# Designs tried in a protein design run: designed miniproteins, single chains, continued (3). Part 54

Each design is a single chain, and the fold is of that chain. pLDDT is the mean over its residues in the fold that is shown.

## One batch from the design tools (miniprotein)

Design m9865
Fold by ESMFold2-Fast:
Parts: structure tokens; C-alpha cells; sequence
Structure m9865 (fold): chain A 95 residues (1-95)
């Protein structure tokens, strides 16, 4: 997970044309959410965050290669994988 955050910071900095420090600040809240989920042993949130981070890394890598259609396909696949986990989180919040 640390490696995924470091890679996402690098890719976001390059794609958005911002400093690595600025990219790290933008992703700080996401890192905090992940660390809290690990501390609370929230397995559903941990899995959701892993899918989101892996998807974001792959999307940005393809976008930087100019492969927008591949990036879109990866994003759509990631969202479909996340959907059942999001529904489980909604059910827990409603209970």
C-alpha cells in the first residue's frame, strides 16, 4: 500500500503538472482514510481503498501514455469491482 500511494503521488504530480509535495497534500485525506480503516479493522473499506488506488495508478499510467480509451476501460472495470463493496458499506451505515 505505501508503494501504491508513492506511485500515485508520482503519477498525479506528472499528469496534473503540480509538485510532488502538492500531489502528496491532495492525497493526504485518502491516506488517512486508508490508515483509519486498517486501524479499525474495517476489511470492506480496506478492500475498497485497495481497488481504488490500484485502479487510479493504472488509469494515470495509461493517460500519461496517451491511451485514453484503455484508461476509461480500467476506470469502468474498477468502478464495477467497487460497487458491491460500496453497497455493503451503505447497508452497515443504514443499520
Amino acid sequence: MKELFERLIELASEYLGISREEAEKLLASMKEVYEKAVEEKDEIMVELMKLMLEGAVKVLEELLKGKEEKAKEINEETLKKMEPLVEELKKKAAA
Scores: mean pLDDT 80

Design m9866
Fold by ESMFold2-Fast:
Structure m9866 (fold): chain A 87 residues (1-87)
Amino acid sequence: SMAREKKSKLVTKLSAAGILVAAAELNKRLGLPEEVVREELERAKELLKEAKELLEELKKNGELEPEEVEEFEALIKRLEKKIEELE
């Protein structure tokens, strides 16, 4: 179904963004060049933007339970806050 497909894409984008944020945090702690950390954070931001668009489509179509919406929104906010802290 299109709902399952969109939900799978949402989870994949959020997982990828989380990995990039974790990599950026580790690389910053290891003293890697600012440019490397910046590129990782910019890619994570792009993935979060795409995830937000998918989440909005799923919400609009009533394809998520309220608890799932809260969990995805909380995860997006946590990742956005971590990106801001690392910038």
Scores: mean pLDDT 88

Design m9867
Fold by ESMFold2-Fast:
Structure m9867 (fold): chain A 85 residues (1-85)
Amino acid sequence: MALEILEELQKLLQELLDLVEERITDEETREQLKAEIQQRFNELLQFLGTSDSLTPELYQQKIQEVKQQSLELIDKAVKEEEERK
C-alpha cells in the first residue's frame, strides 16, 4: 500500500510539472513554481513514509490536498502572468 501511494505521488508530481511547462511561459516563474511543487511533494512523501498509523483514507486525503494546493499555485501563476501582459 505505501509503495503504491509513493508511485501514485511520483506520477501526479510529473503530471503537475508537465502542466507548469504547458501553462507558464516565463522560464524564471516556471523554475520557481516547479521547485515549490517539488518541495511540497517531498514533504508529503516524507510524512507518508514515516507515519506508522495512516489509514488509506488519510493517504488519499493528503494526496488530494497537495494536488489541490499545486493546482491553485499554477492557476495563480497563470493569472499573474496574464495581468502582467
Scores: mean pLDDT 77

Design m9868
Fold by ESMFold2-Fast:
Structure m9868 (fold): chain A 99 residues (1-99)
Amino acid sequence: MLTKEQILRAIGIALRAIGLILDAELYGSSELVIRAAEEVLKGAMALLRGDAESAIRYARRAIRLAEEAIRTTDNPRDIKLAREVIELAREVLELAEKL
């Protein structure tokens, strides 16, 4: 069960993921970056529902999509956004271990 502090962290991850989706759309980023950020948002929402298994699955999918984006693009903005997605997904995994 998440503590109040962990719930606030999960909300923070969701808000940052929404910001990344908006930035990716605004800059015309790779579909892989957009999809990776969407998977982080789904992971954060799963945390808020207490669904650790889904949170882990979404976070791992986000990391795979973001790593693929980094491998397939030379765009520095896409690389930066993908790295931010990986960091948020790692935070989802850390919080899921506490469920």
Scores: mean pLDDT 87

Design m9869
Fold by ESMFold2-Fast:
Structure m9869 (fold): chain A 82 residues (1-82)
Amino acid sequence: NVPSFQQVVSVTSDGVNSHNQIVMIGGAQVTPQSNQLSSQFNDHSTTLMNLMVNNGPGSDINSQFSNIQQVVNQMQSLVDQL
């Protein structure tokens, strides 16, 4: 099954919240790792939204959703290390 809109909203919100925590805890400086994770999050989120808007294959939607979940997990792990 493809992710629900609520699941997509939830994981996207978690990613944004993690980014905000990294910025707040790290001060005004964003680490290279944080920049890389934010770039990956943005790329996968953009691809997922394009797939959903254009009724792309469910396998591709599921793959991009999984990629976003992995990046968000890495962002949350980085917050715990700061």
Scores: mean pLDDT 76

Design m9870
Fold by ESMFold2-Fast:
Structure m9870 (fold): chain A 80 residues (1-80)
Amino acid sequence: SLIERLHKKLIEVSKATKEEAIKIMQEVADELARYLPEVAERLKEGIEQIKEIKDDRLAVMKAISLLGTALREVERARAE
């Protein structure tokens, strides 16, 4: 399911470098654009913020926070 894929991406980003975290976030935003365009747009805004963070650790922590928020929004929207 989409939720399972997002959980896997969240785990992957926690072990990623800044460059890999940006790539993961772009892939997630592109997938979510078809289902939850507002959430996808917030992730894309977050990617631009992450690009400006020079410290890799802080950049990855920001990516984890943004993906975690996106995951909760997807879970909320998919709850019946």
Scores: mean pLDDT 82

Design m9871
Fold by ESMFold2-Fast:
Structure m9871 (fold): chain A 63 residues (1-63)
Amino acid sequence: SLELAEAYYQAGLERFKQGDYAGAIRLYTKALELFEASGAPADKIAEVQKNLEEAERKLKEAE
């Protein structure tokens, strides 16, 4: 559902804020799957993808 997708996305944002980039990636990926399955608008999907890419970039820099 869109509500569940949003909940995962918000959890991912909080993990990112805490510096848990691996956790953010997992939560953003789940949110993206749920948003896509629920027919979310393209701009919302793009927003989640951009944050996922940022989290992946941060994780790569940390390793």
Scores: mean pLDDT 87

Design m9872
Fold by ESMFold2-Fast:
Structure m9872 (fold): chain A 100 residues (1-100)
Amino acid sequence: MSEEELKERILEAAKELFEAVVKYGKDSEKTHKAEKELLALLVEASLTLSPERFERLAREFIEELKRWAEENYPGNEEVEELVKGIEEFVKVLVEAKKAA
């Protein structure tokens, strides 16, 4: 899978997670499955890419995700908290990758 394809898959997984939270709630089985898929893709990217490439992918992903969330769910606090949680998780992965 190319870096561009991987970024697109991660972004799509994040969008599916947001839609699942809005449609089914945070504690639904569909939401848990979407969350696990997103986290697995982010971890895979952090393990397969160089620190420099992962940081670039992570930055672009977060920027696109924030823009998409603002366009589709403006003022939704649950979505804003979810974006922040994803951003914090991604930041930890970037920092851990650089420390290695």
Scores: mean pLDDT 82

Design m9873
Fold by ESMFold2-Fast:
Structure m9873 (fold): chain A 60 residues (1-60)
Amino acid sequence: FDDLPVPAVVLTARPGEPLDEAKAKALSEEAEILLVPSPTAPTYDVYKREGDDFVYVGTI
C-alpha cells in the first residue's frame, strides 16, 4: 500500500548560521529536511533527519 505522502517539514538555515544551531532548530520543529546554504556557491547542502540528528545526503 502506498498512502499519500505526509508533507515533509523543510527548514532552511540562514546564510552563515552555525550548523549545530540550525540542526537544533530543525529538530525542535520536527523538520524532516534541513537545507543549509553554501557560503561559496548558489547551492544548498541537504540534510535528512536520522533519529535525533541530521545527516548530509547531497547538494542541490
Scores: mean pLDDT 74

Design m9874
Fold by ESMFold2-Fast:
Structure m9874 (fold): chain A 73 residues (1-73)
Amino acid sequence: GVEELKAKAKKAFDAFKIPYEEDKKGIIEYGNSILKEVGEIIERAGGQPLKDYLKEIEEEFNKEIKELEEKVK
């Protein structure tokens, strides 16, 4: 269900906890790949309430990616 998909997306998000100092570019590239996966999960969700919950996770990933990009620049 929704909670299962959301939990899977959050588990992927936890992988972002790699230290920034080690590989900033690699983290950004990995983050973008996770964002793509989250988008695909949202697309597979049938109802609007399901999509709304998953969009919250997508917004969290987008924020983290933006923060990573700002730190690299």
Scores: mean pLDDT 61

Design m9875
Fold by ESMFold2-Fast:
Structure m9875 (fold): chain A 76 residues (1-76)
Amino acid sequence: MKLTITDGPTGTETLSVISGKPGDADLDKLKEIVESFGGRVLENKPDSFVAVVPREKKDDLKKAILELYPDAEVTE
């Protein structure tokens, strides 16, 4: 699983998540985590999604994701 964090709209970061597996249940869990930190899913595909997250929550969100998916590849 790959996570990319880049610049987002004012006060946010853009999070891109790619599992590479269509219908991956881990994508649904990651969306729930993103939403729990005040994020919003902008684009949803079978094997990936794109969301925006508040900048102040980015580090907490990243930590929460890595605690559940320690093998996730993260690029900032």
Scores: mean pLDDT 79

Design m9876
Fold by ESMFold2-Fast:
Structure m9876 (fold): chain A 89 residues (1-89)
Amino acid sequence: GPDVEMETATEQLSPTQMRLTVTVVSDEPVVIEWEILSGPKQAYPVTVESKDKTTTSTVDLPELGATVRASAYIDGELVAELETTLRAP
């Protein structure tokens, strides 16, 4: 499949809340999907912004220590994925 770059950033919003941001750069429209691998499996608020070739997805999570996966798709094909564990910096 096409090679794309995926980057993550984390920000602590409160003692128990973290913000995860995933940024993908691609010449094609990107869909970013979030999956909770460990921790409570519930709907989380997600924001998506696209400008030019950059797609940014942000999710706020109320749990520290949860492991989450971000997956990027182009035309239904998985092109990049990244797993991270929410830890206080």
Scores: mean pLDDT 72

Design m9877
Fold by ESMFold2-Fast:
Structure m9877 (fold): chain A 57 residues (1-57)
Amino acid sequence: VTIKEMAEGSQRQKDMSQQNRDLLAQQKAAGTTRQLDFQQSSYDSSAELEQLAKERL
């Protein structure tokens, strides 16, 4: 195994670990906003379905 191969393998392992950590932190910030938006959409959809059910009658 060459020194280059060892360095590249080790560096990629570290980069992947760091990227995963950074992505998790980014998801925390962005995910909070998306989660709130998704919840609101779910409630809106439920209200719309209830309204349609009432109109059926």
Scores: mean pLDDT 65

Design m9878
Fold by ESMFold2-Fast:
Structure m9878 (fold): chain A 114 residues (1-114)
Amino acid sequence: SVTVTGSGGGTVPEGGSLTLTGKFSGEGITGVGWFMQRPGEPLKGIAFLTAIDGGSFVSGDVGGRFSASLDLAAKTAYLHMENLRPEDTAVYYWAASVGVGGALTYGAGVEVTV
């Protein structure tokens, strides 16, 4: 089983930067997804990273400003956010996948206000 936590949110000025962190316990992480949910909108995927090869995908809607990384030894996932805009104001979630075809385990939401 995997336990997950989230941290690093807060209020940041427009044009600022912020790194969100997710920590996990357990073994066999195969991938990490980062998601955002703006008030009144559905949950939206923004970044995905595979654990095996470090392959990543970042949504074109945040393109060039956000990146994701995973430190398997430290059991920590990161979302690096640069050049923040008011439209980035949202609750951010991360989720870890364990094993091939495993269910996603979501961390607690982290609030970001720009």
Scores: mean pLDDT 75

Design m9879
Fold by ESMFold2-Fast:
Formats: structure tokens, C-alpha cells, sequence
Structure m9879 (fold): chain A 78 residues (1-78)
């Protein structure tokens, strides 16, 4: 599992962490709005990503809609 310690070893900037969290939160919202079969198909992958990255619901809840929009715009520019 990727833990906080491993994330620090990768040298991820706070901006990159925020971008990753924003993308993940948006993806979870889109999947939650999708039909039940799509949700079921994606749940194991989402659970695995949360576990590996050490993402908590509190981390996702800290992001404002403005931060999510800005982070997604940056990600799309990559």
C-alpha cells in the first residue's frame, strides 16, 4: 500500500496532491451518478486507489468546488 511515507518519497508537491484529490473526487461523483452496474464495476478500483494513496473522505471534503475546478483545468492542460 502507498502510505504517506511513500508519497513523501515520491516528492509530490502539495499542488500535485490537491490535483490528484480533485480528480479522484470528481471521478467518484461521476461514478456515483452512473447506473448501479457501472458503480459496481468501478468500486473495487476506487477502493484500491483510496487504500494505496491513503485518501480519506476528510481529504476529499477539504476541497472546495473552486479548487476542484482549478485542479481539473490544470490536469486537462497537461
Amino acid sequence: MLIEEEIERLGLDPELKTMALAIFRRSKEQIAAAPADVQAANKPTLDEIEKEAGITQEDLDRLSDEEIAAALARARAL
Scores: mean pLDDT 66

Design m9880
Fold by ESMFold2-Fast:
Structure m9880 (fold): chain A 56 residues (1-56)
Amino acid sequence: MLARALRDITMSTGTVIKKGETVRVERVLDDDLVVARSVSTGERGLVLARDLEVLA
């Protein structure tokens, strides 16, 4: 599933995903946590689902 960052997001790894960047959601965890991978950098980390807009 592809999603767009609604704001600048600091992942658990310390990598920053800037507002408007595309990420791939690889796995959904409990309580709005998802495992996402940046399409631009390839970095994977935990992000809040509320900070992402799901793309079609």
Scores: mean pLDDT 78

Design m9881
Fold by ESMFold2-Fast:
Structure m9881 (fold): chain A 72 residues (1-72)
Amino acid sequence: MEVVGAGLRIAVEEVLATLPDGSLLVTGVIQSVDPSVTDPNLKVGERVVAKARPSPTDPARLEFVEFLGVVN
């Protein structure tokens, strides 16, 4: 399962929670970062916590909603 959006591709490692709005709280590893992404914490290989939602166009894909932090 992969999170895609906002110039990011994240390989999902774990779904931490399903939120009341139907979005998911996930951990994953950043696989790619578009050059337009300016956040210095968003690097290929970093393990992150993100909010994501099911894609309306691909049921196997999650869409990026929000970056929440880096997992140390």
Scores: mean pLDDT 80

Design m9882
Fold by ESMFold2-Fast:
Order: structure tokens, then C-alpha cells, then sequence
Structure m9882 (fold): chain A 62 residues (1-62)
């Protein structure tokens, strides 16, 4: 979906800090993303080689 693509691009362009990852998790909650959309975003980050961001976001959304 467009929301997934927008969030992936935003996360790619954010810093690799805990505060940035918390901000991204809150944005995903505010955007009312589904579990399937969250998994899609994490998978796109992993595919792009952004393993640290993918791991951090997965932990925050657990």
C-alpha cells in the first residue's frame, strides 16, 4: 500500500538511533497500520539491508 511505501522511505532516511526508531513506531501506530503492513515494512527494510532499523522496529512493536 501507499502507507507502507511512504513509511519505508521515511525510515530509510532516518538516523539509526533508538529515539528515531521510537518515533517511527509511534508514527506507524498513528497511521493505524495493520500487522500485515508492519511485517511488510520490516521485510522491505531487511531487503534494503537496513538490518539495525528492522530489528529495532520489530522489538518496539513486539
Amino acid sequence: SMVVQELVELIKNSENTVSSMVGQALLMMAADVTEAQRQAIIAELEKAGLTEKAKGLRQLLS
Scores: mean pLDDT 70

Design m9883
Fold by ESMFold2-Fast:
Structure m9883 (fold): chain A 81 residues (1-81)
Amino acid sequence: SAEEEALLAEFRARLAEARAAVEAQKKADPSMSDQELLRLLGRRAAEIFAEMAARAGGDPRVEARVYALALEFLTEFADEL
């Protein structure tokens, strides 16, 4: 649905903003370890996921897509560290 695609697009955008914020923190503090960066991004991603899953209104198909995007995003970030 248009509502589903809009929700997923917003989720992708918010994850991208969270990643940019974490990368900005590393630039400000280069001593941050890859593990600390991944934990920080993971925490922010989990908060965004919880909000997006709640907005999916309990549709398990939409929640599964949100979950898949979160895992893909975190895996891609970890691979780039």
Scores: mean pLDDT 81

Design m9884
Fold by ESMFold2-Fast:
Structure m9884 (fold): chain A 61 residues (1-61)
Amino acid sequence: MSLDELREEIAKIESSLSEEQRKKFREVFKEVLARYQEDPSLTPLEATEELLKRAKEIKEE
C-alpha cells in the first residue's frame, strides 16, 4: 500500500473507534512516533504500517 492509502485506512478506522479506543490509539501514536524519532532505520512507510496494524488491534478489542 502507498502512504496515502495507509493514511486513508487509518483515518477510516479512527473515525469508527470509541472515545476510549481513540485514547488508546493516541498513546500508540506517541509510542510509534517516539520509536521513529529514535530509530533512523525505521521508514515513514514502516511506521505508518505499524500504526495501521495497532489501530486494527484496538478496533478488535
Scores: mean pLDDT 78

Design m9885
Fold by ESMFold2-Fast:
Structure m9885 (fold): chain A 83 residues (1-83)
Amino acid sequence: MVLEVSEDLQQAQQLVIQVTHELVEKGSLTIELRTPTEDVRRHMLRVLQVLAKALGIDSVETEGLTIRVTGKVPGTKPLVAPD
C-alpha cells in the first residue's frame, strides 16, 4: 500500500496512527509512505521506529523521501473458532 503524507506534521502523525491500526488488523502488510519534505520524513521515521518496537515490526527502511514499513503476522489465534 502506498500513502502520500501531508506536509503538516500533525496530519502526518495522525496518518501514522491510522496506518498502524490497519496494519495490526490485517497482520502482514507492506506500507510505503511518500513524504513531501525531509522534515516530515525525519519526524515520521522517529514515530514509526517507536511504534515498530511496540508492534514487533523490525523493518523500517528509507529511500529518499519514501519510508517502507513491513509488518509481521503475530502467531495469535482467532477470537472466534468453530471448534
Scores: mean pLDDT 66

Design m9886
Fold by ESMFold2-Fast:
Structure m9886 (fold): chain A 76 residues (1-76)
Amino acid sequence: VSDEELDDAVSRVLIAVMVTVARKFGDNLDDDTIADFKKLFGLLKDSKSEIVEEAVKALEDVGAKKLAAIAKEYLK
């Protein structure tokens, strides 16, 4: 229960960081940045798949279509 509340707080911080990066780059992302995001999506999926869905929604909301598409692969 406490771990669930902590996971929600941590996931919100991670999503905020990803959204901030996506806003700065728009759709123009380097392969290294994409690789780092893939690692983050993997960590989020390992914790809870619902967090990945929230990350996808947040990235789509700011127009980060490439990152959102990559995150969707982690929903499988």
Scores: mean pLDDT 73

Design m9887
Fold by ESMFold2-Fast:
Structure m9887 (fold): chain A 92 residues (1-92)
Amino acid sequence: MLSAGEALAAAGAAAAQALEQARAQGASAETLAALERALSRVVAEVAERAEAGEPPSLEEIVERVLAAARAAGVEPDREALREAARAGVAAA
């Protein structure tokens, strides 16, 4: 299982990757703003769960970021999100 710091790093890295993919796909400024708000909520939820001693798994973090992106009308590559999350854990 991830530590609290690793879970937060994974969530932040996956969120950043989702935003970069949305920009690369030509998402509008409005879509990017909606995505950033949705991803900020995911990161905050991961932080709250980590603080409670129940950090989510890397796969759960990837799925939550993917769900938030889809809700905002963006389809990021799941494997790129997973790779970014893993890199975030390694850097923490």
Scores: mean pLDDT 85

Design m9888
Fold by ESMFold2-Fast:
Structure m9888 (fold): chain A 88 residues (1-88)
Amino acid sequence: GSLYDELVKWAEEALKEGDYERALRIYEQIAKLVGEDDPRVQLLKGKVYYKMGKKEEAIKWYEKALQNKDRASPEVKAEAEKLYEEVK
């Protein structure tokens, strides 16, 4: 698979183990690969912060994903809009 797909899988494994710090480090590596303004990575970081109980940080990352939503798939855009409304 692509390096992107492999990194996403490793981050998902870290999340299943409750290792949120490791998941964030992997998403940071993905951001370096695909660009810091990629809404997919911004949305994924927001979800991790929310699971960590860091609501304000999660909101910040969801807002970043929504600012870049024109570059997102319809699915990523819809999820970012839904999660932002649920937590603001």
Scores: mean pLDDT 85

Design m9889
Fold by ESMFold2-Fast:
Structure m9889 (fold): chain A 77 residues (1-77)
Amino acid sequence: GPLASAKVTEILSVDDEGVTARVELTGVGADEPHEVEVFVPRSELERHARRRGLSLDDVLADDELLKETIEDILLER
């Protein structure tokens, strides 16, 4: 079902393939969030960065911006 919210609680790893993060996901009408590990490929992060006029390196260098970008990706689908 659609997500009501996504919150990155921890960045677990950053490597040449992408980013692994721990995320709390809440579905629309859910009673509580579920904690999951999510992998986001570098290509997807770069695409979202470019849409905002940012480089991938800018996003990867800023933990708060990285978390926000991952949350935006998860909320879009």
Scores: mean pLDDT 82

Design m9890
Fold by ESMFold2-Fast:
Structure m9890 (fold): chain A 79 residues (1-79)
Amino acid sequence: MDGLIEVASQLITLARQSGHPDLAADLHSRVAEAQDAGDVEGLAQHVKDGGQQLAKLDPSVKQQAQQLIQQVDDALSQS
């Protein structure tokens, strides 16, 4: 869980700093909701969806967003 929370925080920060505060706020809300529910898979999916949306909206941070998505996939492969 902690690793996913760290990746989520990095993605939220990236979205905010790249000029997408609405996406950052939406992602933060969904991540907090999944954390409160103990929903690890939901948290991971929200980070992946947010990363894909950021990559689509802002090509300048596409590689950084894709790297964060990969970190989520790596965390999910750890059973």
Scores: mean pLDDT 81

Design m9891
Fold by ESMFold2-Fast:
Structure m9891 (fold): chain A 68 residues (1-68)
Amino acid sequence: MPSMDEIANEALVRAMEARLSDEQLEALLAELGRIAKEAKEMLKAGVPREEVIKRFEERVEELLRRVL
C-alpha cells in the first residue's frame, strides 16, 4: 500500500508530465490540499489509517481524471 506522500508525489509528477498551465496547476494544488486536510480530519476522528489512505488515493485519482 503506497503512503499518502507517495500518492501525492505521483500525482504531481503526472501533472508536470501533462504540462498543465499555471492556473490548472494552482487549482490542482489547492484541491490536493483540501483532500489532504480531509484525510487529516478523518485520522483525528479515529478512522483507521488504511481506510484514510484508500479514500485519499481514490479522491486523488478522481481529481486527476477530472483535471488531466
Scores: mean pLDDT 79

Design m9892
Fold by ESMFold2-Fast:
Structure m9892 (fold): chain A 78 residues (1-78)
Amino acid sequence: SAQETQAAIQQALNTLDEIAKLLQSDPSKQQQAKQVQQAKKEFQEQVKSSTPQEALELAKKVLAEAQRLKDKLLAEKA
């Protein structure tokens, strides 16, 4: 559904923003923070050129990858 697609896109974007903030808090990870910000921009552009089904599948994939990276970064700070 359009509502499911929009929710998935927003969750992916929110998770990428959380990762960017985590990386920005570490002076050694500034380049990685820029890479995540670039990935967010590329994701937003790809969603604009995608069908609703493609956008949903892309958002789910991006969210899964972003969640893995977030979990890794949080574990490193534990």
Scores: mean pLDDT 85

Design m9893
Fold by ESMFold2-Fast:
Structure m9893 (fold): chain A 72 residues (1-72)
Amino acid sequence: MKYSEEERAEMAERTEALLAEELAALADAPPEVRAALREVGDIVIRGIREGASSAEINAAAAPAGRRLEALL
């Protein structure tokens, strides 16, 4: 599935807002957890903006996602 440039911009903006909200809600979480979540978020946002497929984004985020899960 391929999205338009406008749709990708909207998805990236929504994802950025959600990431900021989640990081604010996790103010009391260990710094490692917050850093790992930001890393996953940054990879997803970059992939969306670059027009990467869901499979490509998931593959790119998988190492950071596994690290985040290991910290929980």
Scores: mean pLDDT 78

Design m9894
Fold by ESMFold2-Fast:
Formats: sequence, C-alpha cells, structure tokens
Structure m9894 (fold): chain A 68 residues (1-68)
Amino acid sequence: MLTDEQIAKIKAEVEAFVKSLDVSQQAKDTAIAMGKSAIDTAAVAGVSADKALEGAKKVAKEVAEKEQ
C-alpha cells in the first residue's frame, strides 16, 4: 500500500511534469486533476510507487494532449 508521503511525492512529480508541457493552462489543470485521480486509484489497487507514477504521467500526458 502506498503511504501518504509516497502519494504526495508522486502527485508533486506528476504536477511538475504537466507544468513542463507546452499546453494551455486549462489542459494543464485537467491533466493534473486526472493524473492525481489515477494516483489515488493506484494507491487503492496496491500498485508500486513507480508503477503509479508511470501510469499517472501517461494519463496526464494523454489528457493534456486531448484537451488542446
């Protein structure tokens, strides 16, 4: 199970990743929200921190690209 510290760290890394993308602020806000939701789902599912981060970054990138 992911700890609160691990969840917070992964969420911060996803937010930093999305902020580095050359997309609109609306797309960034949506991508961050969806990425954080994916991390919360992964935490409940008992996946590793590395897999949660990989999955959340993938979801956030796909959402940011679609919201343009």
Scores: mean pLDDT 80

Design m9895
Fold by ESMFold2-Fast:
Structure m9895 (fold): chain A 55 residues (1-55)
Amino acid sequence: MAPPTFDEHVDRLLAQLRAAGMSDEELAELRRAVRDGDVDRVRALLQRAQQRQQQ
């Protein structure tokens, strides 16, 4: 038994966001930004998705 890596945590988070109604397109972009290590992009995508859900 090994603790999940940061990447594994992100993958699980993405699955939960999808269950909450986030689109596959948004999730794909978020996953790519994480893979690229672009923290600023990840933050921007999360804020954008949050805003879309609130409307």
Scores: mean pLDDT 70

Design m9896
Fold by ESMFold2-Fast:
Structure m9896 (fold): chain A 89 residues (1-89)
Amino acid sequence: MELEKQLEELGRQAAEALEAGDLEKFKELREQMVELAKKTTGPISAENKAGLEKFIKYGSEAIKAAARELLERGMGNSAAGTILLAEAA
């Protein structure tokens, strides 16, 4: 629960940094999200998996990297959802 809330907060901060053009801050936040995703459990849902696959084709390079890492692990449904929320914001 707290881990998921922390991941959501990092996702919001990453979206803000990306919108502000602060690519250094976005990269730092993305790396924190990836490390936190390693601690989340559960298989990625088909819906979130499809969303991540779309970002691999059409997202920014940073989002593509994060999406690929989650897809390779096949775990971290909460992390996948947070990345999708960050891209939407």
Scores: mean pLDDT 65

Design m9897
Fold by ESMFold2-Fast:
Structure m9897 (fold): chain A 74 residues (1-74)
Amino acid sequence: SPLREQLDAALAAGDVETYAELLAELIKNAKSPEEQANLFTAGMLRLVALVEEGRITKEDIEYVIKKINEALKA
């Protein structure tokens, strides 16, 4: 999937802004609430791994959560 490839590229680059936008779009396009929850959880676990590696901060995770919630309300 082109969207998932772009998501992986953004994450590899540490581009949390683009990652948040792409993950929000993927969640919006989910077919069920269960799929939305699974995509959110998987997306957050990927960010936690980057924090453990010292590549991003906990504040970056908070930013991504905020942007996803804002996008889902639009």
Scores: mean pLDDT 85

Design m9898
Fold by ESMFold2-Fast:
Structure m9898 (fold): chain A 75 residues (1-75)
Amino acid sequence: MEILEETLKLIDELAQVTIDYLLSQGREEDAALAKEQTEKLKEKLKELAKEGRIEDIEHMKEQTREELKRAQEIV
């Protein structure tokens, strides 16, 4: 499912920006937590795809894209 793959990619990109920032600040515990939360979110998205909840995945994709854009502007 292309929409799921695109959303997972955006989540990975946002997580990478967040983790890299936290590590640059010496916040290793927060970076580890962010990684764990990212994996949990990806599992939930896969369940939404299995249930056919495409609109929820599309909404998450747009939210993640906007968050990634904002994170890249600030960092």
Scores: mean pLDDT 81

Design m9899
Fold by ESMFold2-Fast:
Structure m9899 (fold): chain A 69 residues (1-69)
Amino acid sequence: ADELGERVTRIINRLKAAGFTLEEAAVGLSRALGAPDDVVETLKKAYGLTDEQVDRATALAREAIAELE
């Protein structure tokens, strides 16, 4: 739905404004939304991200979700 896409875009833009890359924001948001650990690990390796980068992006994504809900 377009509304879901708009919400995802707002969260991604917030993470980008905080200095995260699109890849960091996308992986962090996916984990915050409950993506399986194997999917998150695969994306982390594909994009060359560290656990710290994913953890930081996930924390801000969770905060952004809470503010939008």
Scores: mean pLDDT 80

Design m9900
Fold by ESMFold2-Fast:
Structure m9900 (fold): chain A 72 residues (1-72)
Amino acid sequence: MDELIAQIKALAEQAKKAKTLEEFKAILQQIYAVTSQLSEEEVESLSEEQKAELQAIADEIAEHGKALAAKE
């Protein structure tokens, strides 16, 4: 569990440093592959703080993706 969250955070940092929409999309696919390993029970077992942190990361990634799309 914690290892998967750490992987998501590391990939999110890479996504935020992506300079092209193509690179950004490739990193998003990796994030989706990692998150798909979480079962429903595992997601429910996440603390409220962990869920809020993952949501904040998702929001930051979405904003960066919009900025990259606007440049291209």
Scores: mean pLDDT 77

